Designed miniproteins, single chains, continued (4). Designs and how they scored, part 52

Each design is a single chain, and the fold is of that chain. pLDDT is the mean over its residues in the fold that is shown.

## One batch from the design tools (miniprotein)

Design m13893
Fold by ESMFold2-Fast:
Structure m13893 (fold): chain A 118 residues (1-118)
Amino acid sequence: MLREKAEKIRKEVEEKIAEMEANPESLSEEERRILAEIEANARVVEAFEGPEAAERFRRYTLQMYILIKENRFEDAEIMLRAAEGGEREILRIALGTAGALLGKEEEAAEVLRRVGVE
């Protein structure tokens, strides 16, 4: 089932995020810049939508950052397809944001086109 696959992917990327947060000095200057941009975008979301929406956006954008950095676009699609309602909308924004930050905007846009909106 898509939901079970999405949960497995989420667990794997959350473990990678935890490793990055535990070893900040192992991050490149470019990776630190990208993480700072994600935080800045989350603060904008907080100003308009509140702290819970900002935390969700930050977390999902970090998850999409890991997947796009590793060229795991099919896993990103699985996560989007398994999500519903507002969660899917935040994941779509997170995918687009991470794609732009990594210079993979076209690949991210292709995932969004495949998922569609109905």
Scores: mean pLDDT 83

Design m13894
Fold by ESMFold2-Fast:
Structure m13894 (fold): chain A 55 residues (1-55)
Amino acid sequence: EEQDKLFEEAKKRIEAAKSPGEAARVLYEAMPKLTKEQRIELADLFVEKADAIPA
């Protein structure tokens, strides 16, 4: 339940990130508190974001 709340927050923050570095900070902050499944999903979202930013 607590992990689910943190996971939702992390997803929103990654979505709002202006740079890959900002998204990475959110990912690293959330990782230790997430389940294995949530970590995989969040990492996949991060990769999608980083690939989509044509910096």
Scores: mean pLDDT 75

Design m13895
Fold by ESMFold2-Fast:
Structure m13895 (fold): chain A 70 residues (1-70)
Amino acid sequence: SEIEKKIVELIRKATEAFNKGDYEKALEYAKEAYDLAVKDPSVSPEGIEFLKRTLESYEKAYKEKKEAEA
């Protein structure tokens, strides 16, 4: 579906941003992907759990970056 394609694109963008050290953008994209996934019945529970864990990891990285820049 178009929503599934959007989720995949957002995950890709989140990963790219994370790899560039842009944890704020990584979080933004991951949150968008998660929000779409929970509204799409074609997304598996495992897929939703993966996105939730990815979001938590990115939130941790963002917090650590802010602390390191202080």
Scores: mean pLDDT 81

Design m13896
Fold by ESMFold2-Fast:
Structure m13896 (fold): chain A 77 residues (1-77)
Amino acid sequence: KAIELIEEMKELAKKNNLEEAVKLLEEAIEAAKAGDYEKADELISEALDIVEKEDPELAKKILELAQEALKILREEA
């Protein structure tokens, strides 16, 4: 569900060598597993900003996954 979407975003960032985004997405997965949906939301948003700055084309693909993950997290909060 939300965690699966975040893991997919992490894999895409990893394949494109965006190590800072990967780290933020790993922290977002841990926060979501702990039930800290507000922190997970913040970390996903930070990761998306980094991807958009470094690879705008990849950011468009990740944006759809991020929007769905954030929607699920906000419904749980």
Scores: mean pLDDT 81

Design m13897
Fold by ESMFold2-Fast:
Structure m13897 (fold): chain A 64 residues (1-64)
Amino acid sequence: MSKEELWREAEATLYVMQAHIAKKEGNYEEAAKYYRKAAELLQGIDPVLASRLRKEAEELEKKV
């Protein structure tokens, strides 16, 4: 794996953590935004996880 892929995976992890915090605070709009960003970063690295994060963002967007 390239160094670039490792950095994108780390950045995606930080966005997922921010999404969890926003979700706990009831800020579904912000949480969905972070999940989408994480999914974008992971699309070329882990497309299965990227798809799951995108689906979670879509479900949260329906609550806003």
Scores: mean pLDDT 81

Design m13898
Fold by ESMFold2-Fast:
Structure m13898 (fold): chain A 79 residues (1-79)
Amino acid sequence: SALEHLEEAKRALEEGDIEKAVEHLAEADKAAYQEIKDEKAREEITKLLKEAIVHALDGDLEAALESVERAKEKVEEAL
């Protein structure tokens, strides 16, 4: 599920495993596309996940974690 991948991405970011975090963020986006029917919510979630990936790759783990938490909140609201 999208929430499971977001939790794994958060764990990977906290461990400093950027490759694993990016993989789980990409899988969360795929899961959200399948699970969330509201197009606007899905687009907002995709934007937050892409921002998390960019921040993770740039080494800004604090900003990446904030984007993941916001994406998690939006997924929970949209389910």
Scores: mean pLDDT 86

Design m13900
Fold by ESMFold2-Fast:
Structure m13900 (fold): chain A 81 residues (1-81)
Amino acid sequence: SKEEEERVKRELELAKELLARERERAEPEDEPALREAEELIRKAEEAFKEGNLKEAMKHLIEAEVLLGILELRRGVRRVTA
């Protein structure tokens, strides 16, 4: 549906913003996970272009979970340092 397509498009842009924000705050130990999130966002964009909204959303959720874990790990480092 158009509404579902617009939702995935918004989520894709939000995921790209999250990735950019996490890259700006990244430490060397975060780089492998950031590259994985970047690859997941790329796969989501490819799936979106192919009209596979379900696959696009799946990859976006995986990327957002990974980026969320990075933010939590950084938060723990900041509190325990």
Scores: mean pLDDT 83

Design m13901
Fold by ESMFold2-Fast:
Structure m13901 (fold): chain A 79 residues (1-79)
Amino acid sequence: SEAKAFVEELQKKAEELRNSDEEEAKKILEEILKKVEEAQTKLLEEGDLDEEEVEEKRKKLEEMVEEFRKYGLEEILKA
């Protein structure tokens, strides 16, 4: 379950970020996590998704990862 593993990793890193007291980063991270959770919900319904919808969700997840990198959160996404 790629979506589940991805969300779990992001949640773990999000907690680490929050402990760093980066208020602005926490706000952005929370928004990204909310979007990831929505994507995960759709992937859990994969049996009803067509090929186009699956590809769209994959692209959205990539955009979320890119947002993390844009704000210097690369270390969060790598482990």
Scores: mean pLDDT 58

Design m13902
Fold by ESMFold2-Fast:
Structure m13902 (fold): chain A 81 residues (1-81)
Amino acid sequence: MTPLEKAKKLLEEAEKLFQEGAEHLRNGDYDRAIELFKKAAEKYEEAIDLLPESDKQLRSRAVSKLAAAYIGAVAAEIEKS
């Protein structure tokens, strides 16, 4: 598996975790949402490290997704309080 192929797989895994986190957030399961968004962020970070610098569009998209995952975790923590 090339680094780019591995990065794409990690992005797919992160997106699934993000979607699960968002679903749990909507349902008021805040602890599970926090856990899932943090796992999604970890996978996005791993993917970004493997993405070539020349693929600026894919990197930009991945960075935006990472930010969204962190925002989701913070939103869940605020709702829990």
Scores: mean pLDDT 87

Design m13903
Fold by ESMFold2-Fast:
Order: sequence, then structure tokens, then C-alpha cells
Structure m13903 (fold): chain A 72 residues (1-72)
Amino acid sequence: MSEKEKLLEKLREMAESAGLPPEVIEKLLEALRLYLEGRYDEAIELLVELSGLSPEEAEKLFKKLLAFLEKE
């Protein structure tokens, strides 16, 4: 729980620093939660649908998030 919240907090801070809208940030956090639960397809689908990003852009963003999480 604590580690999960820490990762979500880091993601939120990064997204805010990048100037993303609150709606996009909230969906990123939700998608990350789904990913951590092993629901990869749902995570990507949620991100694409709710953020308005293209699948390609969403995949790129997710790759950055995952690398950030695993590295940090």
C-alpha cells in the first residue's frame, strides 16, 4: 500500500510538472493501479480513452512511467 501510494504520488508530481490537466493525471494514476494489478490491457485502454491520447502516445507515456517506477 505505502509503496503503491509513493509511486502514484511520484507519477502525479511528474505529470503536474509536465503541465498535464487534472483529468489526465487522475486517469494516469488509475491506469497505473490497473497495471500494478496485472491488468495491462485495461490500463492502456483506460489511459487512451480518458486522456484522449493516441495509442502510440499512450504507449510512449506508459514506457516512461514504468521505467521511472522501476528505476526509482
Scores: mean pLDDT 72

Design m13905
Fold by ESMFold2-Fast:
Structure m13905 (fold): chain A 72 residues (1-72)
Amino acid sequence: MSREELEERAREAEAQRPAAVEALVSLGASEERAREAADLVVEAYRALAEGRFEEARELFERARRLAEEAVA
């Protein structure tokens, strides 16, 4: 995946953030927790686009844990 493709995915993630928040809230998450998880996903894709692969991995893991905890 190229840097341009990762930058596009970051933009898509940002554009889809409201839908992602709505989906998590519909599954039982609080709006605050849903927004935190969605924001981490956007930041993770931006980190990937910038070549910060280790940081991106940590951000995706944090987003996953927050989403799971928020829905549970």
Scores: mean pLDDT 78

Design m13906
Fold by ESMFold2-Fast:
Formats: structure tokens, sequence, C-alpha cells
Structure m13906 (fold): chain A 76 residues (1-76)
């Protein structure tokens, strides 16, 4: 198993957490950049996943997107 397979989701989750924190602090531009990077990493990882794992990943992405959107709206 290649090293990036296990590291990509961890790195993407970390970027999402940082983006949400920045959004809550009102740093919307920085938060949006990190959020976009996290989504790109998840999309790349998704292309390499078995179909059986896709629903779990998609659910996690949707939850993180919702949290980020709520954080952005809360900061405005």
Amino acid sequence: MSPDVTEVPKEAEKLFEEAIKLAKEGKLEEAEELFKKALELFELFKKGLPPSLLPELEEKIEELEKKFKEAVEEAK
C-alpha cells in the first residue's frame, strides 16, 4: 500500500479543521483556501477508493462541508 493512501485523508481532515477554525475567527479568505485544498485532496483520494468505501467518505465530506458553511455563516 502506497504511503499517500493513508496520509491523504488525515491531511485533508486537518486542513478542514484548520479551515473551520479560521472561518470561526472571521479569517474567511484563508479559511476558504484551506477548505478548497482539503476538498481537492479528498477528491483525489476518492478516485482511488474501492466503491464500498465511497459512501462513508462522501458522508464525512458532506458533514465537514456543512460544519464549514455553518462556521462561515456564524462569523458573518
Scores: mean pLDDT 74

Design m13907
Fold by ESMFold2-Fast:
Structure m13907 (fold): chain A 84 residues (1-84)
Amino acid sequence: MQIVVNLKDGVITSSAGFSRKIDLVGKKPEEAVDAAFEQLGERVTLTVGTAEGVKRYENVDREEALEIVSKLKGNATLVFEPAE
């Protein structure tokens, strides 16, 4: 199952795909990373969509995912999937 998180100005505006009802609206993307890894395990595939395009990162751990999301500015969509 995939987890989708939408950001505006570095803040979460919506999320979907969590197994439990979780309200991340108004929180930082780091909280979505922690929740996604709790659900999906130690490694994920992270896809980042921005105005610059779509980037896909495979077999990322939590620390790498945090580094990726910490660099995001403005609007973005994050998609977390289980690692293959």
Scores: mean pLDDT 81

Design m13908
Fold by ESMFold2-Fast:
Structure m13908 (fold): chain A 55 residues (1-55)
Amino acid sequence: SKEAAEEAGREALKLALENNGRVSDEQVEELAKKYGVSKEEIERAAVRLYIRENE
Protein backbone atom coordinates (compact mmCIF):
# COMPACT_ATOMS: atom_id res chain seq x y z
CA SER A 1 0.00 0.00 0.00
CA LYS A 2 2.63 2.58 1.00
CA GLU A 3 5.01 1.28 -1.65
CA ALA A 4 2.24 1.38 -4.26
CA ALA A 5 1.35 4.96 -3.30
CA GLU A 6 5.02 6.02 -3.53
CA GLU A 7 5.43 4.36 -6.93
CA ALA A 8 2.28 6.07 -8.19
CA GLY A 9 3.48 9.34 -6.67
CA ARG A 10 6.81 9.06 -8.48
CA GLU A 11 4.99 8.41 -11.76
CA ALA A 12 2.76 11.44 -11.14
CA LEU A 13 5.82 13.63 -10.43
CA LYS A 14 7.41 12.43 -13.66
CA LEU A 15 4.25 13.41 -15.56
CA ALA A 16 4.18 16.78 -13.77
CA LEU A 17 7.78 17.50 -14.79
CA GLU A 18 6.83 16.85 -18.42
CA ASN A 19 3.75 19.11 -18.13
CA ASN A 20 5.24 22.21 -16.45
CA GLY A 21 4.22 21.07 -12.98
CA ARG A 22 0.70 19.84 -13.79
CA VAL A 23 -0.92 16.42 -13.95
CA SER A 24 -4.42 15.91 -15.36
CA ASP A 25 -7.19 14.31 -13.30
CA GLU A 26 -7.38 11.55 -15.93
CA GLN A 27 -3.69 10.74 -15.47
CA VAL A 28 -4.06 10.58 -11.68
CA GLU A 29 -7.16 8.36 -12.01
CA GLU A 30 -5.28 6.01 -14.33
CA LEU A 31 -2.43 5.76 -11.80
CA ALA A 32 -4.90 5.17 -8.96
CA LYS A 33 -6.45 2.30 -10.94
CA LYS A 34 -3.06 0.89 -11.97
CA TYR A 35 -1.53 0.90 -8.47
CA GLY A 36 -4.69 0.23 -6.47
CA VAL A 37 -4.49 3.44 -4.44
CA SER A 38 -6.68 6.54 -4.12
CA LYS A 39 -6.01 9.79 -5.98
CA GLU A 40 -5.56 11.49 -2.60
CA GLU A 41 -2.86 8.97 -1.63
CA ILE A 42 -1.02 9.63 -4.90
CA GLU A 43 -1.18 13.39 -4.39
CA ARG A 44 0.07 13.14 -0.80
CA ALA A 45 2.91 10.81 -1.81
CA ALA A 46 3.92 13.03 -4.74
CA VAL A 47 4.03 16.15 -2.53
CA ARG A 48 6.07 14.35 0.14
CA LEU A 49 8.52 12.97 -2.45
CA TYR A 50 8.88 16.39 -4.07
CA ILE A 51 9.62 18.08 -0.73
CA ARG A 52 12.04 15.35 0.37
CA GLU A 53 14.02 15.30 -2.88
CA ASN A 54 14.06 19.08 -3.46
CA GLU A 55 15.22 20.03 -0.01
Scores: mean pLDDT 76

Design m13909
Fold by ESMFold2-Fast:
Structure m13909 (fold): chain A 71 residues (1-71)
Amino acid sequence: SEEMEKNAENAAAGARAAGGGDEKGARAYTFGSVMGAQLGGSEIGAKMALEAGLAAGDPGGARGASQLARM
């Protein structure tokens, strides 16, 4: 859906910002979020994604990443 696409885009933006704006950092952030979700469930993944995005100064990306992790 369009909302899922927007959430994916926001999550990618948050991952890039959290990782210092490059692809390597984006991959590291995404990997951490996925592992958090797998080990602790969607709630932990969503929390990790939100915290990382907020720390990077991207509230929109943080919300998108959190929503993706909860799916």
Scores: mean pLDDT 56

Design m13910
Fold by ESMFold2-Fast:
Structure m13910 (fold): chain A 58 residues (1-58)
Amino acid sequence: SMEEERRRRELLELMDELREKLKSWSPEEQFKAISEFNRLVAQKNLSIEELREWVKKL
């Protein structure tokens, strides 16, 4: 459905934005941030908006 596709796209966009923000960081910090993001997504504990806020807060 359109809604499911939108949610999926939002997650992908957040992941892309995270990678863009992190490209100027050290490799170790990049790995840690990506791992944290993946953990938050996997836990399904945060909404898309909360994940977006987390990415922006970095």
Scores: mean pLDDT 81

Design m13911
Fold by ESMFold2-Fast:
Structure m13911 (fold): chain A 96 residues (1-96)
Amino acid sequence: GPLPPEPSEEARKLIEEAMEALKNGDYDKAIKLAEEVSKHPDPVARAMGLLILGIAYYEKGDFEKAKEYFREALRSPDGVVAVAAAVYLKIIEEKE
């Protein structure tokens, strides 16, 4: 099949900034940036945004919102994002 479209330079920068915010424990900044990415027309960028939203809510202890975003990320055609989302979902389910 055709290759999936690559994320735009703008989307890549937002993803990098959101990931850096996660690394620094700035979950509110990560959520804001990832929400912008999750609205992007590029399906790969949207998948990354959904994954970052899931991780940020997980780190904040909002496991219900985290599960919702990880379930959305699982529907991504991006296999790396889908596998990461599946791992986080399993971690949350094993803590319940």
Scores: mean pLDDT 80

Design m13912
Fold by ESMFold2-Fast:
Structure m13912 (fold): chain A 66 residues (1-66)
Amino acid sequence: SGMQQKLEEIKKQLEAARKLREKGQQLIESNKPGSPDYQKGLYLLEEAEKKEKEIKEQLEELKKLE
């Protein structure tokens, strides 16, 4: 069904956001503040946060369809 398809799409987006957050955290923990890799880690955390916000909005829209 369309709802099951949307749920699978959200699940994939959640997994992608989780991987971005984990990668960002690893770069921050493994590198010195101000280094290029540390800055990349901060960027990935910001991208994960944006993705998580989009997912939250999609979940709220799905709740309206129940």
Scores: mean pLDDT 83

Design m13913
Fold by ESMFold2-Fast:
Structure m13913 (fold): chain A 97 residues (1-97)
Amino acid sequence: MDEVFRAEVPSALRTALELVKELLDMLEKGEDPRSSRAVSLLTAAYIAASIAAMAGDPVGQKALEKLREASRAIDAGDVETAKKYLEEAQKLLEEGL
């Protein structure tokens, strides 16, 4: 493991979890998944999960995959599928912490 990335893994996973939870709350309230705020939250969560994944963390790698699938669903206009993948990412991040 890269020691520099390894030191950031717990913080990165917590950050990704908080951002995913906030994004899910927005979508459940009927906010637009393509809004500037929603896009910023998804991008920040993706970056946080990527930090953990680059360190070789399996939770970060799996969460990153789920965030990619959520992004594709949003691009397709499928908010229900996007919520499903975000909920799966949340569960993975909670189990990894």
Scores: mean pLDDT 81

Design m13914
Fold by ESMFold2-Fast:
Structure m13914 (fold): chain A 98 residues (1-98)
Amino acid sequence: MEKEIAEGIADILSALGNLFLKQGKYDEAIESYKLAVELAEKAGVSKARPYLNLGKAYYHQGKKEEAKKWFQKAIEEAKRDPRYAHLLPEAEKLLKEV
């Protein structure tokens, strides 16, 4: 279905973002994760994972207030969909570390 294709592309964008994070290319990582968020929103799928990834990217960039906002959004999205409830412990832990 269209949702499954969108989730697959979002996973590729997240993998690219993770690669950019490992290279210290935080702006490129953020752009990749933002594209994943836009795709998830258009496809009507959960934004929990791309929101969590955005928070991590901003945190690594030193933008702690931005990271906090994205971790809170990730928690809200993960609470809406039981399939992503497994992200809650990580997101809540990261929110406390900001």
Scores: mean pLDDT 82

Design m13915
Fold by ESMFold2-Fast:
Structure m13915 (fold): chain A 82 residues (1-82)
Amino acid sequence: SKESVLKIVVIELRLIGVETGIRIAPGLSPELKALELARGRADLELVRRELRELYERGEISEEEYKKLEERIRELEARLEAV
C-alpha cells in the first residue's frame, strides 16, 4: 500500500539520520555527542519495532526485511564503537 511505502521511506530516512549522527559525533562536544548517540539508539529501537510490524503484517518482503535488519545491526555496532 502507499502507507507501507511511506513507512519504509521514513525508516530509510531515520537510518540515514543515525548514520549522519555517527559520522559527526567525533567532532562534537562530549555533551552533544552523548545526546546524538542517545538519539541514534532511540531511532534504531523505533525503526526495529516499525520494521517488525511491517513484516508481521506482510507489508514488506522477507528480502527487504532482512536487508534493513542487517543495516540496523551494522549501525548498532557502529554506535557502540563511537
Scores: mean pLDDT 86

Design m13916
Fold by ESMFold2-Fast:
Structure m13916 (fold): chain A 55 residues (1-55)
Amino acid sequence: MMSMEEVEEEIQRLAKTLSPEEMIEKLEELRKEHEDDPEIAALLTAVIQTLKREM
């Protein structure tokens, strides 16, 4: 599994490559994979909320 730093880097990479809709789908999957890590889950939730706001 990814560290917090790796998750942040992956989010930035996805943001450059994917549409906002595709990125939200990928981030939801990552959040489910990291459901036992509250810090990573909180980060992913915040990014998803930001993307939904910017759509």
Scores: mean pLDDT 77

Design m13917
Fold by ESMFold2-Fast:
Structure m13917 (fold): chain A 62 residues (1-62)
Amino acid sequence: MKLIARAIKDYTAKKKDELSLKKGDIVEVLEIVDEYHWLVKNLKTGEVGLVPKKVLELLSEE
């Protein structure tokens, strides 16, 4: 099952393992790391990193 999410706002990475996102970026959720952070892949850039789950909106869980 592939989880797809959208960035609901811009986010700037604060650590080397984090990913910067622009509002509207579509990401694939690779891993739920903890209650605050998801490991995602930006489908536009191919970049992988941690982002706060609060900046993401789930679109698909089929």
Scores: mean pLDDT 80

Design m13918
Fold by ESMFold2-Fast:
Structure m13918 (fold): chain A 94 residues (1-94)
Amino acid sequence: GMEKIKKVEELGKKAIKAIEEGNEEEAIKYVEEIYRLGVEAVRAGDEEALEAALKELDKIIETAKKKGLEEVALEAEIARGLLLIQRGVAELEK
């Protein structure tokens, strides 16, 4: 729903800020929270919230790579990949 999309977008902004400040631990925590919301979106069939989570993870990956925060980029890439797998499985269950 709209509230979940808004929360995902706010977490994405916080993750980007943490990356820009070099705060790797805080950035990873926001990635984990976005991933949890993405999983909830898959379970609820909330395609718009899932797309919001994937878009924010893409921004985080790009920003982390540009700043040399390789662990943040890797964690976000893993989260994104797992969400795509879960989406694919959910489509097969329809």
Scores: mean pLDDT 87

Design m13919
Fold by ESMFold2-Fast:
Structure m13919 (fold): chain A 57 residues (1-57)
Amino acid sequence: ASNDEAEELARRYFAAFPQDKEAKAEVIAQFLQEVYRFQGSLAEMIAAVEKVKQELS
């Protein structure tokens, strides 16, 4: 799959806040959707955050 905007936002978030890797993906996804006004669904952002969290583990 191609890198989408949600995955890029999640990667940038964890680069800035690496300590938040233990936080719930749903909480991070809601923050990213609200702050960056992501045009996709919350479910898409949650999936992207979970994928990036797994890549960083």
Scores: mean pLDDT 77

Design m13920
Fold by ESMFold2-Fast:
Structure m13920 (fold): chain A 62 residues (1-62)
Amino acid sequence: SEEIKEIEERIRELAREETAVLDALRRGEISEEEAQRRLAELQAEIDELKKKLAELEAKEKA
């Protein structure tokens, strides 16, 4: 399914962005407060996409 592929790609992109935020925090390039805000936003979007992915996969498996 094209939709499943698109969601999987977006989840991978967001996961890479999480890694970049954590790396920037470890290097002292951003504040802890900024990192927490960005990570919270990324985690919320990832969680929503994972729920959509699970629903679509269940429908295709049936």
Scores: mean pLDDT 84

Design m13921
Fold by ESMFold2-Fast:
Structure m13921 (fold): chain A 57 residues (1-57)
Amino acid sequence: PRLYRVLPSAHPKLLERLGVKPGDVVTEEQIGEALGIPPELAVRLALKEGQIEEVPP
C-alpha cells in the first residue's frame, strides 16, 4: 500500500485526528478518514498543503 510521512508542518488538528506525531507514517485510507473525504482527494490536498510526503516503496 502507498505510505505517507506526516511532516512537522502538518496542522495540529490533522495530527490529533490521525492520532500521530510528525515523522509518523500513515496510509491513504487513514488520511481520508481523518479529513472525512475520499482517500485519494485527502492525500492530494495534504500533499499540496505540505502536510505529508510520499514514502518510497
Scores: mean pLDDT 82

Design m13922
Fold by ESMFold2-Fast:
Structure m13922 (fold): chain A 65 residues (1-65)
Amino acid sequence: MKKVEEFKRKAKEEIDKAVELILEGQTKTGENRISEVVMRAYEEMSPQVTAELLRYIDEKIEEAR
């Protein structure tokens, strides 16, 4: 559990930075960073963790609209 929580915390921090890059016009760089985070979650964690991160990404993008 603690390893999964630490991964989610760091992943959310990376997502926050990637979303900020997208909002600043660095869309490709931000999208690539998001893709890397999601891929790591899928490969190293569970589908549930991946789904949580995808929801977090949607939430951050929606808040910025």
Scores: mean pLDDT 80

Design m13923
Fold by ESMFold2-Fast:
Structure m13923 (fold): chain A 56 residues (1-56)
Amino acid sequence: GPAERAGAAAATLIASGRNDLAVEVLQAAGLDRETAERLVAAGPEAAGRGAIELLG
C-alpha cells in the first residue's frame, strides 16, 4: 500500500545517500518532519518499518 511504498522509497534513498529526499518522501506520505528526520537518521530499515507502523 502507500505506507509500504513510502517506506521502500525512503529506504532506497537513504541507501543512495539521499537523506534529504528520504525526509521529503516520508513527510509527503503524512509524517511530521521530526518523525521523518528521526527515522532517516536511524537508517533504511527503521524508515521502512516506521512508515508502515505510523502510516499503514
Scores: mean pLDDT 86

Design m13924
Fold by ESMFold2-Fast:
Structure m13924 (fold): chain A 65 residues (1-65)
Amino acid sequence: SAKDLIEKLDLAIKKLKEKHPNNPEVKKLIEEIEELKEKLKKNPNDKELIKKIQELLDKINELLS
């Protein structure tokens, strides 16, 4: 569900801040995540947006490895 994706995005933001607190690349990525989260809150049934968020979460998981 959209709420589950928002929860995963919030966890990703928390982990990125913990691992890379002063990295400008990570700050930019967090801004992108926050923007997508807000878009999903407004359009929870947007299948294209959901797919984009899932792909972004996969990339973040690799960065957090």
Scores: mean pLDDT 81

Design m13925
Fold by ESMFold2-Fast:
Structure m13925 (fold): chain A 55 residues (1-55)
Amino acid sequence: SSLAEQLEREKRIEEEIEEAFLRMQLWVAKKAKDYKTAAELAEKLGLEKPPLPVE
C-alpha cells in the first residue's frame, strides 16, 4: 500500500540519518586517534572495525 511505502521510506531515511551521525562520531574518534572508541562505534554500527595503529 502507499502508506506502507511512505513508512518504509521514512524509516530508511531515519536509519540513514542515525547511521550518518554515528559515522561522523567514528570519523572524529579516528581523527583523535581514539581507536578503542572508534572500534566500539564501528561495532555498534555493524561496520568493519577501523584499522588499528601498528607499532
Scores: mean pLDDT 73

Design m13926
Fold by ESMFold2-Fast:
Structure m13926 (fold): chain A 58 residues (1-58)
Amino acid sequence: MSKEARAAGLVAAGSPLSVEELLELSQEELDELAIKLGLSATEEQAEAARIAAAEAGE
């Protein structure tokens, strides 16, 4: 999963940070945020894929 798709998925899951702010974070910081949002790796990946498909529509 790309960092951009992951960031978009976290925003969709209720992250207080924007995609641009999340892109500045390390993978470890993104993992911590996903845990705070209650996302499993599988759920985070599925949400990121859904958001990426929606963005491709623009």
Scores: mean pLDDT 69

Design m13927
Fold by ESMFold2-Fast:
Formats: C-alpha cells, sequence, structure tokens
Structure m13927 (fold): chain A 74 residues (1-74)
C-alpha cells in the first residue's frame, strides 16, 4: 500500500542518514554502531517492500546494506 511504501521510505531515509554520519565519524567503534543501526533499519524497509512487492524499494534497501558492509570494512 501507499502507507507501507511511505513507512519503508522513512526507514530508508533514516538508514541513509546513519550511513552519512558514519562516513564522517572518525571513531571506529561509533562508526560500527551507526552502521549496525543503519543495517537494521534497511532490513525493516526490505521486509515491508517484499510484502508490498515494491522492487524499487527492495533495491534501495539492498544498496544501503551493501554500502554499510563496505564502510564496516574501512
Amino acid sequence: SMSDRLKALVLLMSASGLVYVAKRTKDKEQKEKLLKEAEELAKKAYEIAKQNGDSKTIEKADEILKEAEKLKKE
């Protein structure tokens, strides 16, 4: 539904924000915590998108998850 789509987009925006902050964070421990939180939010968006059949939102969630994984490796 449109309501579910908006909810997923808000979760993705929050996850993207955390990734953005993590990129600017010099403290490795804080960076890893931010990336973990971003991953959890992106996974929630992914689940909503799967239930709604929203391929575009699934792809965006996957992109955030891959970015978080890369950043976690330094």
Scores: mean pLDDT 86

Design m13928
Fold by ESMFold2-Fast:
Formats: sequence, structure tokens, C-alpha cells
Structure m13928 (fold): chain A 61 residues (1-61)
Amino acid sequence: SEEEARRRLAELTKQFREDVLNAKDLDEITAVAQKYAPEFAELVRRLGPENVPGGLYGKAK
């Protein structure tokens, strides 16, 4: 459901920030981004750009 997708997006964003803060170098930051990118893309596809909080990846038309 959309509610589950929104909750997952919020949780995923929080975990992503924690992992980035724990990264020692740019290679680890890149690995974290690659790890989370597919799930972010799927959640955005499910919710639609307009339903994602502003500033995460861009604005809806």
C-alpha cells in the first residue's frame, strides 16, 4: 500500500543517512548509495514523484 511505501521510504532514508555518516571514505559512500538506490527507485516508482517529500530526487510536474 502507499502507506507502507511511505513508511519504508522514511525508514530507508534514515538508515541511508546513518550508513553515510558511518562511511570512512568516498568509496564506502558510493557503495552505500548503490546499495540503497534500487529500493529508493522502486519506492519512488510505486508512490509517484509527486508523493515523495520535496528535495529527495527532484520535483514532480
Scores: mean pLDDT 71

Design m13929
Fold by ESMFold2-Fast:
Structure m13929 (fold): chain A 58 residues (1-58)
Amino acid sequence: TEKLKKLISEVLGVSPVKDDDDLLELGANYEKLRILDAKLKKELGITLPSSYYRSLRF
């Protein structure tokens, strides 16, 4: 979805976001994933899987 790609790009500071991009590979950290999750809930009504948070290092 175009809105999803834009939200990911804005939060992670990467543009453009491709369909096959991995959020972790785009340089997402725990803080950015929390922000992204909050925006996705507010704008699109979806959530990130908790496994993403457990896999990240600061």
Scores: mean pLDDT 59

